# Designs tried in a protein design run: designed miniproteins, single chains, continued (5). Part 108

Each design is a single chain, and the fold is of that chain. pLDDT is the mean over its residues in the fold that is shown.

## One batch from the design tools (miniprotein)

Design m19739
Fold by ESMFold2-Fast:
Structure m19739 (fold): chain A 92 residues (1-92)
Amino acid sequence: GIEEARRALKEGRFDEAVRLAEQELEKNPDNPEVLSLLAIAYAERGELDKAEEILDRLFKLMNQEKDFDKQVELALHAMNVALALAIARRKA
């Protein structure tokens, strides 16, 4: 589940984190937590283009969201991805 993907990411098992997040995304394609986790794992693997594609997707979901609480949730996930990308670019 999402918890297993999060654990893999925290433990530096980025290949497993990507695999688990992709499996969760198949079940729920627009889940912001899964999208952000997958994007962070891509950034950690140096797959910056893939991480940026997910960041763009999170911004599109945020702009289409009418519920304020859900829009804030999407914005926070997008910010986490943007930070991970900025850090990954400095390490490359």
Scores: mean pLDDT 86

Design m19740
Fold by ESMFold2-Fast:
Structure m19740 (fold): chain A 66 residues (1-66)
Amino acid sequence: MDAETLAAEAALRARALGHDELGLRILRVLLSLDEEEAKAAGERVLAALDAGRVEEAKAIVDALEA
């Protein structure tokens, strides 16, 4: 999966969990990274959201925005 598709998947997952603002942040931060970093970060965020660990996903995004 390319970084853009992964970012979109993670954002949709965040919205499905009721976190629309987090979804927008995920798109912005992942699309600002290099392709390989975006893929690695996107996979981590998506895995956390799939497990329902929203705070973990938020922490990953917060760290990437720092």
Scores: mean pLDDT 83

Design m19741
Fold by ESMFold2-Fast:
Structure m19741 (fold): chain A 77 residues (1-77)
Amino acid sequence: MLEEALELVREATREAIRYVEGDEAARERLAELEERVRALVDELIAAGDLESAQKVLEAVAEGGREVAARLAELEAA
């Protein structure tokens, strides 16, 4: 579960970067991936696996920073 969730976060980050770069089709893929990540985090919390849930949320935060950095780069251009 944890490895699956981390791979989904990596995929979501890639699709988010594509979306901010102008790939409109990436928006639907990103939404589906974000929904799956949320469901897995909820399952980990419900199971009491807070350590794995925290690792997934940390990966989400790192991906968000990567997307924000790309957006700032595009805005500065």
Scores: mean pLDDT 84

Design m19742
Fold by ESMFold2-Fast:
Structure m19742 (fold): chain A 82 residues (1-82)
Amino acid sequence: MKEKLSEEEVEEIIKEIEELYDKAIEAVKEGKPLGVAASLLAAADIIAISALNFGDLSEEQRERIRETRRRGKERFDKVLAE
């Protein structure tokens, strides 16, 4: 059984994913060990994959979560290349 997610719950999930990517980027910029950033990225992926696989989501909500992950990964990769 999948629990139907409210719009507020989807927004909360998106914000949590974005915050984890932001923390991973800050960890890299601050010169912290890459393992710290890797743990934050893993947490973001677990949250996103869990919502996509187990959440009762509209296609729009699914695309928003996918886009949040894509943009977060692109931002992180850009910072690593600096």
Scores: mean pLDDT 80

Design m19743
Fold by ESMFold2-Fast:
Structure m19743 (fold): chain A 89 residues (1-89)
Amino acid sequence: GPMRTLRKEVTVDSVEEGLEALREALDEIIREQPDYAEVVITLSNGARLHITFKNVSPETLRRHRPALLALARSVGLGRQELRDFRIEG
């Protein structure tokens, strides 16, 4: 059948807004179990986090959730330019 895809893209003014958007996107990916998903968070300071998920199990995503949230916080606080991550299961 057709590949099930999910995309979440948000521009936020704060790390807290970005973390909440990422949390909601991760919960939706766990619930919907798409074949492919993208989460893009852009902060007003120019930091951008792009995470791509491909065939990731809900168990794998639950295990990685705390690390992904910590990474998003680090991007905002560290004033990092661009960070791209891929997670496959």
Scores: mean pLDDT 74

Design m19744
Fold by ESMFold2-Fast:
Structure m19744 (fold): chain A 67 residues (1-67)
Amino acid sequence: VTAGPGLEKLPKEARDLVLRALRAQKEGHTEIARLYAEAAMYYISGNKEKADELVKKADELERKRRE
């Protein structure tokens, strides 16, 4: 619930998630990249809860991969 969510079509938060997806894809982590891209789509549609859940899953996979 936000009064005046901004008239911009692409929020900066969604752009950041897209950039994270592109970086993961370049590293060969296609699964992680897909999760970040999907999170960006939910963010654009205003579903922050779903976006946050997907980001958490992507972060967990990155931690496991870091080792």
Scores: mean pLDDT 73

Design m19745
Fold by ESMFold2-Fast:
Structure m19745 (fold): chain A 129 residues (1-129)
Amino acid sequence: MTREEVDRAIAGLLRTGDVLRRASRLGDRETRDLAVRAAQHYIRALALFGAADPAVSDRLHSAASLVIGDLVGAGDLDGADRLYSALLAAQDEGRRLAANPEQAEALGREHFARGDALLREAQARLDAA
C-alpha cells in the first residue's frame, strides 16, 4: 500500500459524496445506488489499508463522516444508514485481517478497483442526463 493509493481512495470516496448529493436531488435512484455501492467499496478499501496504519483510519473516518453528512443533508437517510453500516462492518473486517497484512492490502486494492469502476459508471450516467 502506498500513500498515493490511500490519497486516491480518499478522493474517490469524497467524489462519491458529490455524485450521491446530485443523484438524490435529481431522484435518480439507479445512479444513487451505484454511487452508494462505490462508496461502500472505497470504505472497505480504506479500512483494509488502515488495518496497518492508524492515520489511514482517521482519514477514512473524516471522509466517511463528510459523505454520510452530505446524504443526511440531501434527505437520503437510507443511503446514510447503508454507508454507516458499511463503515462499521469494514472496521470489523480490517481488525480481523490486521494479522494478515498482505491479504488485507490485496483485498483493499480489489475493493478500490471495484469502487472506481462503479463511480465511473455513476458519473457517466449523470453526464448523459
Scores: mean pLDDT 85

Design m19746
Fold by ESMFold2-Fast:
Structure m19746 (fold): chain A 90 residues (1-90)
Amino acid sequence: SKYRLTLGKKPIIKEKKVEREVTEEDGVKTIKTTVTLTLNEEANEMEREIAEAFALMLASSLAPPSAVKREIKVVESTLTKIVVELTSVL
């Protein structure tokens, strides 16, 4: 196998996107925060697991401190994309 030592290896995460949806019902505000990571297709299994952990940590860090309830879930985990959703109730 050809051994390659790369200074400046291509990043595992090519793009990071954060989206927020707000729903208000009867004075209760619910914020849905979606973190989407676009991955390098050359990323191995371990690197994908690290990227998923990073997405979960990032989503958790975006929770409003005033939220009375928080729920986090991985919605999608593919070779090229990881999607994590955080639901915060205010």
Scores: mean pLDDT 77

Design m19747
Fold by ESMFold2-Fast:
Structure m19747 (fold): chain A 70 residues (1-70)
Amino acid sequence: MDAVMERVRAALLKVVDPETAEKMLGIIKEGIERKLSAEEVRQRALDAGFSEREANITVGLTLGAQQAVA
């Protein structure tokens, strides 16, 4: 789990600022731990104030990380 989260954090820091990356990482971690669907992750990102583009990035990283820890 921790190694996967470190890789996700590194990927986020290439496209968003550190504060935004930490907030997105929190949603991604919850999505992995609770096995949330793409729709649930997307809705949580939008509720957190992220754009459609940022929500889509969050969904993609969550699904990729879920496959890595399955």
Scores: mean pLDDT 81

Design m19748
Fold by ESMFold2-Fast:
Structure m19748 (fold): chain A 64 residues (1-64)
Amino acid sequence: MSKVQQLAVQGTSYAILGVAYSFEGREDLALRYYRKALQLYRESALLAGDQAEAAKLDERLQKL
């Protein structure tokens, strides 16, 4: 598996945890894991050379 795929898979795992904590009403943990997911997706996009996607993810991170 490529590093790009590894980071994307890890990001998805953290996104799932964020959703799970949101359902539990644990908004602090939900936001923490959602931020981690976005950071991993951003790293994946940067390694893939997708600067446009990385910029979109960076903007989303700044708005959290």
Scores: mean pLDDT 82

Design m19749
Fold by ESMFold2-Fast:
Structure m19749 (fold): chain A 67 residues (1-67)
Amino acid sequence: MRRVEQARRAIDLAREEAAEVEAMGSSKEVQDKVKDQADAAIARFTAERDQAEKALREAAERAARAA
């Protein structure tokens, strides 16, 4: 599914950004902010993917029951 690929790319990008900020010796405030954003993005995109898959399955079940 397109959303699953999009979520994976977003997660990979967030992880890489957090690792780079940490490796470059950025301020703790910047590191914490990027880490929090990465965690929030991962959680949100995972939930969005699961919601999209559930919606598709429910739509398919309704269509099968109707016809």
Scores: mean pLDDT 74

Design m19750
Fold by ESMFold2-Fast:
Structure m19750 (fold): chain A 100 residues (1-100)
Amino acid sequence: AVELEKRAQELADANPEAAEALARELEARVAAEAPDADPVERMQLAARLIGELAGRPEEGEEVARLIREIAENPGEAKEAYEEALRKIYELLIRALERLA
């Protein structure tokens, strides 16, 4: 996860315009579709949008499902948490590459 996080940050730093576009789109969609959403619902919506922007909506939906599983059963969620982190950073990298 740490290596993927660093790669995502390096891409964002190298492509600030794409990173700003992604952040703006996330904020706009959360505000429009889920203004009263709790933090878990907001994270799920963000995961779905990142998946769409990466061209992998099914993987975004899977991350959204993992986020809900982690929230509902945090004591048994270590494997789900690690999988969700890996998938979301892979999707972020792909989305940034497509927007750049």
Scores: mean pLDDT 78

Design m19751
Fold by ESMFold2-Fast:
Structure m19751 (fold): chain A 62 residues (1-62)
Amino acid sequence: MTPEQFLADARAMAQLLRDRGHDETADEVERIAREAVAAGKPALGVSRMVGAVLRAIGDELD
């Protein structure tokens, strides 16, 4: 995965989250993506972003 593609995917995910009212999670996703690219480890960023999204959507169940 290229850094450019990873950032584009993260931006698209963040926009979908904002459209659904999850602004804090959207900001977290963009931050994780930027940090992962800066560290040269986008694959680790993907795992963290997925975890953040699932936590934000699932937390309202309990």
Scores: mean pLDDT 73

Design m19752
Fold by ESMFold2-Fast:
Structure m19752 (fold): chain A 89 residues (1-89)
Amino acid sequence: MKEEEERKKREIEEIEKKLKELEQKIVTLETAKGLLEAAKSFIEKLLEEGKISKEKAEEELKEIDKQLEELDKEIEELKKEKEELKKKL
């Protein structure tokens, strides 16, 4: 039955495409997270060197921590979705 083989092939191709898109999104978010962690380290260094006020450093670090928390949540959800799709292969 040619139709059953073609159906399975299309389902696999669709899952593979979705997995590739999820992998690309995860890499993009992990890259963004790395940049925010680098920015956090830079602000901490400026604070240690006395080049930034404690108040300004606390405000900037709080904003970065919030963004990191949001990115971690998004990455975790995408990784969960990727694992569920892999189970269908």
Scores: mean pLDDT 84

Design m19753
Fold by ESMFold2-Fast:
Structure m19753 (fold): chain A 100 residues (1-100)
Amino acid sequence: SELAERAVAAAEAGDLSLYVAYLLVLLEEGRVLEALRAQAIAARLRGEISLSDEEIDKWLEELEKNLPPPEELEEIVQRIIKQHLEEEPRLEELIEEIRR
């Protein structure tokens, strides 16, 4: 699906809650590198980083080589999702709408 592109579009529109909801759906689907790419592109749009697309791709390639084992990665992802839902309960409703 176009989840990563929609995450970036939400960030560009200033809808940070919807942006986070799309990232959490990507993480839940195991699409960790796509979530990180969308986050990097959104940070660039905000002027927080100055990385080119090629530099982002190199960063992601290095991260992929150094990812923890699948079981540990799944625990990290579930912890991140839980933390965001505890801080902003409205994210549960947005995630449910995205999954439709």
Scores: mean pLDDT 84

Design m19754
Fold by ESMFold2-Fast:
Structure m19754 (fold): chain A 72 residues (1-72)
Amino acid sequence: SLAERIRKLKEELLKDPTNMEAIEELAQALVEAYKTDPALFEELAREVFSALRGTPAYEPLLKALIKAFKDL
């Protein structure tokens, strides 16, 4: 499922918070979640950003997500 993919990418970033490929994939997967179920997106985004808070992945992921939403 999309939620499983998002959680897997979150775990990959917790192991390697400099993985730019995982950051880009996670941002795109979160936008897909928003398009299908905005409530699920809110839950998953909170889970992801809470877990990545204080890691080097936090700001790049936020930037990638904002860019992905602008590309809609």
Scores: mean pLDDT 87

Design m19755
Fold by ESMFold2-Fast:
Structure m19755 (fold): chain A 86 residues (1-86)
Amino acid sequence: TILNELNGESPEVKALIKYILTAKEIDSELLKLKYEEYVKNNPHLQKLFIEALGINGHPSAIPLLVEALKHENPTVQTAAVEGLKT
């Protein structure tokens, strides 16, 4: 489970990923802000963030998944492709 990958992470990071997994509609402005605060400098969290968006599956997550296709990290790009396949 993606939440198992968060063992040892801060409560704020855990809350962010849990929000992404459970939100009926994604707030793109909020998520861009949280990405800059907690995710931007951590490749492992970048992958988990994008995987969580893919698991969510709501159309509101699609713009962020599409932006992740342009990411310099191939692992993040792969997570975005998998999220968009559903």
Scores: mean pLDDT 79

Design m19756
Fold by ESMFold2-Fast:
Structure m19756 (fold): chain A 89 residues (1-89)
Amino acid sequence: MEELEERLREAAAKAQEAWDAGDWEALAEAAREAARYAEELYRLRPDPRWLRAMAAALLAEAQAYRKLGREEEAEELLERARRLQAEAA
């Protein structure tokens, strides 16, 4: 758990750095990594915290795809994020 939580924090930090740099491809990649780590954490120990982390990562990935002109993929990610937020409530 600790190593996976650290990987999630690293991926989230990379996503923030990519956002600040305007590197949308790097943002999408880092956000995707963060979503995967949050999903693994939820699988190992179900906690709404990890559903919120997945939703946040999907929102970041969607923003990156919007910046890259990939609106269809962005909308799909936004709908997934909304469902996870509802599930975490």
Scores: mean pLDDT 87

Design m19757
Fold by ESMFold2-Fast:
Formats: structure tokens, C-alpha cells, sequence
Structure m19757 (fold): chain A 95 residues (1-95)
């Protein structure tokens, strides 16, 4: 990645991880944060601040979806997949 793109990815990852780690395990929070940062990186027209805000909102949606899926009896893999889908939908609302 160019240095600016790498810095934006890292900032998005850190923002998403901070939100996800408040209510999820370290391992799941990292998976969600990496997925969120990658999803946000698909929108090059977003400013750094917009990417950070999108990452935070996406991580909140993902954490909620993950918990709801587990409460409904979904497997960890199914819960992670639903979390990533929720994150993608949340990002799409703001682009």
C-alpha cells in the first residue's frame, strides 16, 4: 500500500478494534476490525475522518449482530459471517 493508504487502513483497524473489543473477545474483535478496515478501504473517496467514523459504526453493528447470532444458537463461524454482513451494510449507508 502507499503510505497514506496504509495509515488510513491502520486508523480504521484501530477504531474498529477499540469498539469491538469493548464487548467481544480479542480474537473475534481482531477478525471484525480487519474485515471492517478492508471494507472501508473499498471507498477511496472517503476522508480519513469519514473512514474512522464508518469503521466505528460498522464495528458497533458487527458486534451487535455477532452477539444476536450467538444468542439465537448460531455457530461462531455463522456469527462472524453475520457480523461482517452487518458491517458491510452499515458502511454502505454512509457512502
Amino acid sequence: MAEEQQAAYEASFEAAYEVASKSLSEEVAEIIARSVAALVSRYPDLSLEERIEAAKRAAEAAAKAYKEALEKGDSEVEAINKAIEAAEKEIEKHV
Scores: mean pLDDT 82

Design m19758
Fold by ESMFold2-Fast:
Structure m19758 (fold): chain A 69 residues (1-69)
Amino acid sequence: MRGATVELAIATLKTVLDRTDAPDDLKQQIQALLAQAERALAAGDVDRAEALVKQAIQLMDDYVEQQKK
């Protein structure tokens, strides 16, 4: 069940990133984290995948906060 939640989070973040007008370097960083999360999930390391997804969310939140200033 937790793995399915992480998989859904990865899919959601990919969709949000695709629709976000963010710099290419930020998009590449988030895509790299999501790719690593997918690999961790495929290896059965749900804790690592969850940590990588949280890091990707943090980068998005930091960018959104910066844009509101």
Scores: mean pLDDT 78

Design m19759
Fold by ESMFold2-Fast:
Structure m19759 (fold): chain A 60 residues (1-60)
Amino acid sequence: TSRDDLLERIRAELPQLETDIQELEQELAALPESASYERAIKETVLALYKVAKEHEQSLL
């Protein structure tokens, strides 16, 4: 696949990543402080999504 085709796909995927990030942030905000294990998992996934977003944006 050409670089231009890849960049177009990244542009199309970024809104979905942003939605996933927002959803996880809302879930984290709703968690009780006693849910430390669940929070750690969701924070890890959120960090991964943010890294993926930054990496994809760097290719544009």
Scores: mean pLDDT 81

Design m19760
Fold by ESMFold2-Fast:
Structure m19760 (fold): chain A 84 residues (1-84)
Amino acid sequence: SAEEARRAELARLFEEAAEAARAGVEDPSKQPEARELVGRAVGFDSEDGEEAARRAREFLDGYPLEGLRGYASGFAARAAQLRA
């Protein structure tokens, strides 16, 4: 169904963002890519996606390691819930 397809796509986006966030924690050179993927995932799951994505990126600019660790855990949990 369209609902199942949408849940699967959202889960995939969160899984990709969680993986990128984990990679960014381990390797600073991967932080710019993680920042963009986190912003995209936050934007996709939000009613005001553009503003939500902007705020997520600004938060990561100030708190890159803490922010990426938080998003990695949060997105992984959200993806698991969508796949259950």
Scores: mean pLDDT 85

Design m19761
Fold by ESMFold2-Fast:
Structure m19761 (fold): chain A 130 residues (1-130)
Amino acid sequence: SNEIIKEIKERLVKKLDEITEKLLSEAKTEEEKELIEFARDFLLYVIDTMYENNLDKEKIMKKVKEYIEKNKEKIKKSSEIINEMLTELSGYLYSEYLNAETEEKKEALSKAIDIIRDIAILLAEFVNKL
């Protein structure tokens, strides 16, 4: 019963690794690499939190907001990178949704897409307020 959410987690982690490797290969400075690594670690936290809370958006958003509040300066500095990663993860989830063979997988992917989009909105609101 938890296998679908675990599969989504494993696929998101793999996709995040692919995005991270590409961004690191294009980075020109050590500071840029550190910001990419921070963005990856933040999104790994998001993916783990999504899995641990069975895609419960209210619980996930509360934990993500607390993480952002504790890491304000690094989130602000890495916000462009995080937004790029979120955009690519959202696009990936949407393609997986369109190709999903079961209603249960479509429902889980839809919930994951909604959470990723709401996190992108939360990040944009946070950055614009600072």
Scores: mean pLDDT 89

Design m19762
Fold by ESMFold2-Fast:
Structure m19762 (fold): chain A 74 residues (1-74)
Amino acid sequence: MTLSEEELLERLTEITVEYFRNHNPRYKDWSDEELREYAERQARLFLEQMRAAGVTREQLEAFVRREEADLKAA
């Protein structure tokens, strides 16, 4: 099943937010809105870099699902 560009970006943004909150205490002082905005920017840059490297949509979707599973296991 292929995620839309918007769905892929949104899910990657959620993963990025959770990583920042759970793994880097420096971001605890950031508001939810600030952290989400920053995470979305980083997610967009990451997607651009991966596409430039020749990573397929299917590989990006698999990556997102794996990261979501890892966050759930932590």
Scores: mean pLDDT 77

Design m19763
Fold by ESMFold2-Fast:
Structure m19763 (fold): chain A 104 residues (1-104)
Amino acid sequence: SREEAERMIERLEEQLKETFEEVDKLVKEAEELIKEGKYEEALELLKKAKLELEELLGLIEIARAVMRIAGDEEAVERLEKLREEVRKRIEEIDKKIEEVEKKL
């Protein structure tokens, strides 16, 4: 059970890295579109980036619920840190969305 918990957290940590890399790519593409005055296209990419982060947040919340039932307090703490990182990134994307929407 401890090895299963560790594997679940490692998979989520890997998925967080992959999701953040994809989000960074989408944000950079959106920033180039903003420079070109293509605000609607930039918004679509930023909204896609937000959706990918929200999907990851959902997976982290499920994992937290499972680890709480298992009584693994260290696993819950690690997942809470991942949750906080994802939420901060969502807040950054929301700010960018708001700034672009003001240009429409």
Scores: mean pLDDT 88

Design m19764
Fold by ESMFold2-Fast:
Structure m19764 (fold): chain A 96 residues (1-96)
Amino acid sequence: MEALELARQALRYAEEAIRLLEEAEEKLKEGNIEEAKKLILEAEIELGVAKLLIGVAKLLLRKEGRDPEAEEELRRAEELIREAEKKLKELEEKLK
């Protein structure tokens, strides 16, 4: 239960990071470089929180035993983090 709640929170933070990066890409298309940079920084912070929550959830799963639902949410969160990190790198390349 506790690990599942943290896994779900990690997923929400990862989803928010993707959303912020999509907004940053639109700002870059508009030529609003300063706003894009701010959104990228906010996305990096959200990703940091998601990674921390994943770490804590994994520690709880190791202590409490298997929770297949929490494990699925964690896998999805890690997948979204990988997608977000890829998009972050692509946006940073466009900035120089």
Scores: mean pLDDT 85

Design m19765
Fold by ESMFold2-Fast:
Structure m19765 (fold): chain A 62 residues (1-62)
Amino acid sequence: AAEAIREKAAELGKTLSDETIAAVARLIAAGQEKAARELLILGAGLSEEEAQAIVDAAVAAL
């Protein structure tokens, strides 16, 4: 999940901290997709579309 988050963020031209990637990966592993999206939007300043693309990539990598 963490690698998929990093790769998708880079594809979108975004840089995420290792701490943000780890937090999102934990939320996705716990089935907390909405919380993962909210963290990306509020914590990393991503759009809803960018956050959803990262969440989808992370879920596909589970």
Scores: mean pLDDT 81

Design m19766
Fold by ESMFold2-Fast:
Structure m19766 (fold): chain A 58 residues (1-58)
Amino acid sequence: LPDPTAPLPPGASREQRLEWIEARYRHLLETAPGSPGVREVYAATHRTVLRREVDREL
């Protein structure tokens, strides 16, 4: 898994950016496991970005 504390690498591809975002949110969940809203934000944000990119290709 990518390091969630590392900054986004220069020239990152779209897939690398998505993986970075996912790792960042996963780290946030581990840091604040008792925050129910964080899990919803992670799921919604991740899915929204992926859906938007797929739909744009169509």
Scores: mean pLDDT 60

Design m19767
Fold by ESMFold2-Fast:
Structure m19767 (fold): chain A 74 residues (1-74)
Amino acid sequence: MSLEEQKGAARLAVSALYGRPVEDVGEGPAPEELSERGREVVERVLAALAASGFDPEAVEDYVKRLVKLAEERE
């Protein structure tokens, strides 16, 4: 599985949990702090990716950035 495929799956999972489309956030450092809800969403997304046979460690920082952006737009 490619990193791009895992990023696509991560975007889909975050979109499903927030009930709205989530755009690609690009590259950058992971946020140091997320809300309690944001941390729960990250855990659920990483668990769903692992259950689906993806490597959640490969996209963990990307998932954290997606969730941070989704929280700020909520």
Scores: mean pLDDT 75

Design m19768
Fold by ESMFold2-Fast:
Structure m19768 (fold): chain A 117 residues (1-117)
Amino acid sequence: LKEEAKRALLEHSEDELRHGERFAAAAETSDADTALELSSHAFFEYSTSVIYRKLAEKVPTLSDEEVKELAREESEHERRASEIYRKKAEVSPHADLFLEAADEEERHSKVFEEIAK
């Protein structure tokens, strides 16, 4: 349980960093309105990467019930992020970036759902 939760948080932290880098790169070559939206998503992804790394540092100090609760909360967060990114893909010139992020968030949600059992 704790080692699985810690590993999942660290793996997801690296994926969030990569999402942020891809959104930031796309923002540099986009029009102002698109660039502002992509930059906002990049900032959110970079912040989530840091949060997951810090949560992974805390996991050894948590009870098993607190680890399961953390995993439930993160599963719901990732599922919501996936839904938001799928909606953004419908209107964005960078639909491919949002769909890739959405698919990875849905995968993250399922990993946390298994940890929460």
Scores: mean pLDDT 89

Design m19769
Fold by ESMFold2-Fast:
Structure m19769 (fold): chain A 92 residues (1-92)
Amino acid sequence: MSPEELVEKTEEKVRKAKSLEELREIFEETMEEFKKLSLEEQEEFYKLFGKVAHELIEEYAASDDPLSLEFMQEIGRAYYEIRQLLEEEKAK
C-alpha cells in the first residue's frame, strides 16, 4: 500500500467512524501499516496525513456534532504518535 493510499483509506474510515472506539481502532491499524513503510514513505505519509488531520480538525471544530471534541482530540493524539514513530525511525 502506498503512503497516499494509506492516507486516503484512513480519512475514509475516520469520516465513517461513529464512535471514539472505532476511531481508536482505525488509528491503531493505520499505525501498524505505517510501521511497514520505508523511511521515505513514512515521511510522505506524515506530510499527507498532517494535511488531512488539520482539515478534519477544522471540520469538527465547525461542527455541532456532540462527538466533535473527542474526535479532534483523538486525531491530534494519533498525529502526535505517528510523529514520534517517524522520529524514532530517523534516529536509527
Scores: mean pLDDT 85

Design m19770
Fold by ESMFold2-Fast:
Structure m19770 (fold): chain A 65 residues (1-65)
Amino acid sequence: PSEELIARAAAALKRTFGVPEEVARWIVEQLSKFSEEGIRRAVEELRAAGLSDEDADLVREAALS
């Protein structure tokens, strides 16, 4: 995975949910272990929880990379 994409996705999760950066990075790493369908569903849940469409797309790309 691109370190740049992971860092940007983690920053988005930190901004939206107020989690520490290490927790945000851990979340992206866990998502990357999911199936494509699992990633899609998880990102939809994050979007429902307050993540913007732009940041949701970024998190999805990082998890799929």
Scores: mean pLDDT 84

Design m19771
Fold by ESMFold2-Fast:
Structure m19771 (fold): chain A 85 residues (1-85)
Amino acid sequence: MKYTLTITAATEEEAKRAAKIASEVLSKFGASPVVSQGGNTVTFVAEFKSDSEATKMVQEIVRALRKEGLSLSGFKFYPSDVVVP
């Protein structure tokens, strides 16, 4: 299944750091995300084997971002076929 992860940081530099951290976590789970950045927002589109793997990866990303002390103003994770407001 395809999932979209959108991270909005306080600054463009923090968004770039969040992108790096999230990409490292995604790579650890064997995902090959398509990454795009617009200002302080980073969007990842990745394919996962199961909802369980997707959930586990989101938890690892959130944990890694919190450990780095990044200021996030938004975090959205949803199936690419369904936009959750």
Scores: mean pLDDT 75

Design m19772
Fold by ESMFold2-Fast:
Structure m19772 (fold): chain A 65 residues (1-65)
Amino acid sequence: MEKEEQIRKIEEEIKKNKSPEATAKGMVKAVKLLDTEEVKKEFEEVYAKQSPENKKLIEKALAEL
């Protein structure tokens, strides 16, 4: 129910960029918790828009979580 709300939350966390590390961890955690192809696709689209530094943080979070 409301998977689009979960996808939107992932996008908003990245856009807010409160803490690059916290944002990356939250994003990865949300993707793993939802574990759907649709969420993974949205995650990849959002990831592609990130700076190289933010991409590194996301990759690290993916490996650690």
Scores: mean pLDDT 70

Design m19773
Fold by ESMFold2-Fast:
Structure m19773 (fold): chain A 85 residues (1-85)
Amino acid sequence: MAQELEEKALEYYKKAVEYALKGDLDKAKQYLKLSIEYAKLAAKQAQKEIPGVTQEDAEQAVERFKAMGEKGVAAAVAEYEKKKA
């Protein structure tokens, strides 16, 4: 189901931010990659389940999610660096 895949994308995004705040950049990048992959799967499923959703709409939604996710993780990294003694 598209909703379940979207929930997984958000779950992995939250883990990416959590690891970025802890300074574990490798895990933060891994979970961000997983969140983007699940966002792509959710968009593909939505295109199949919802009449009128085009391939372009799905691609734009994924790119927006990726851009927001990358900015969120970068902000978390910056917060970690500010606290680093």
Scores: mean pLDDT 81

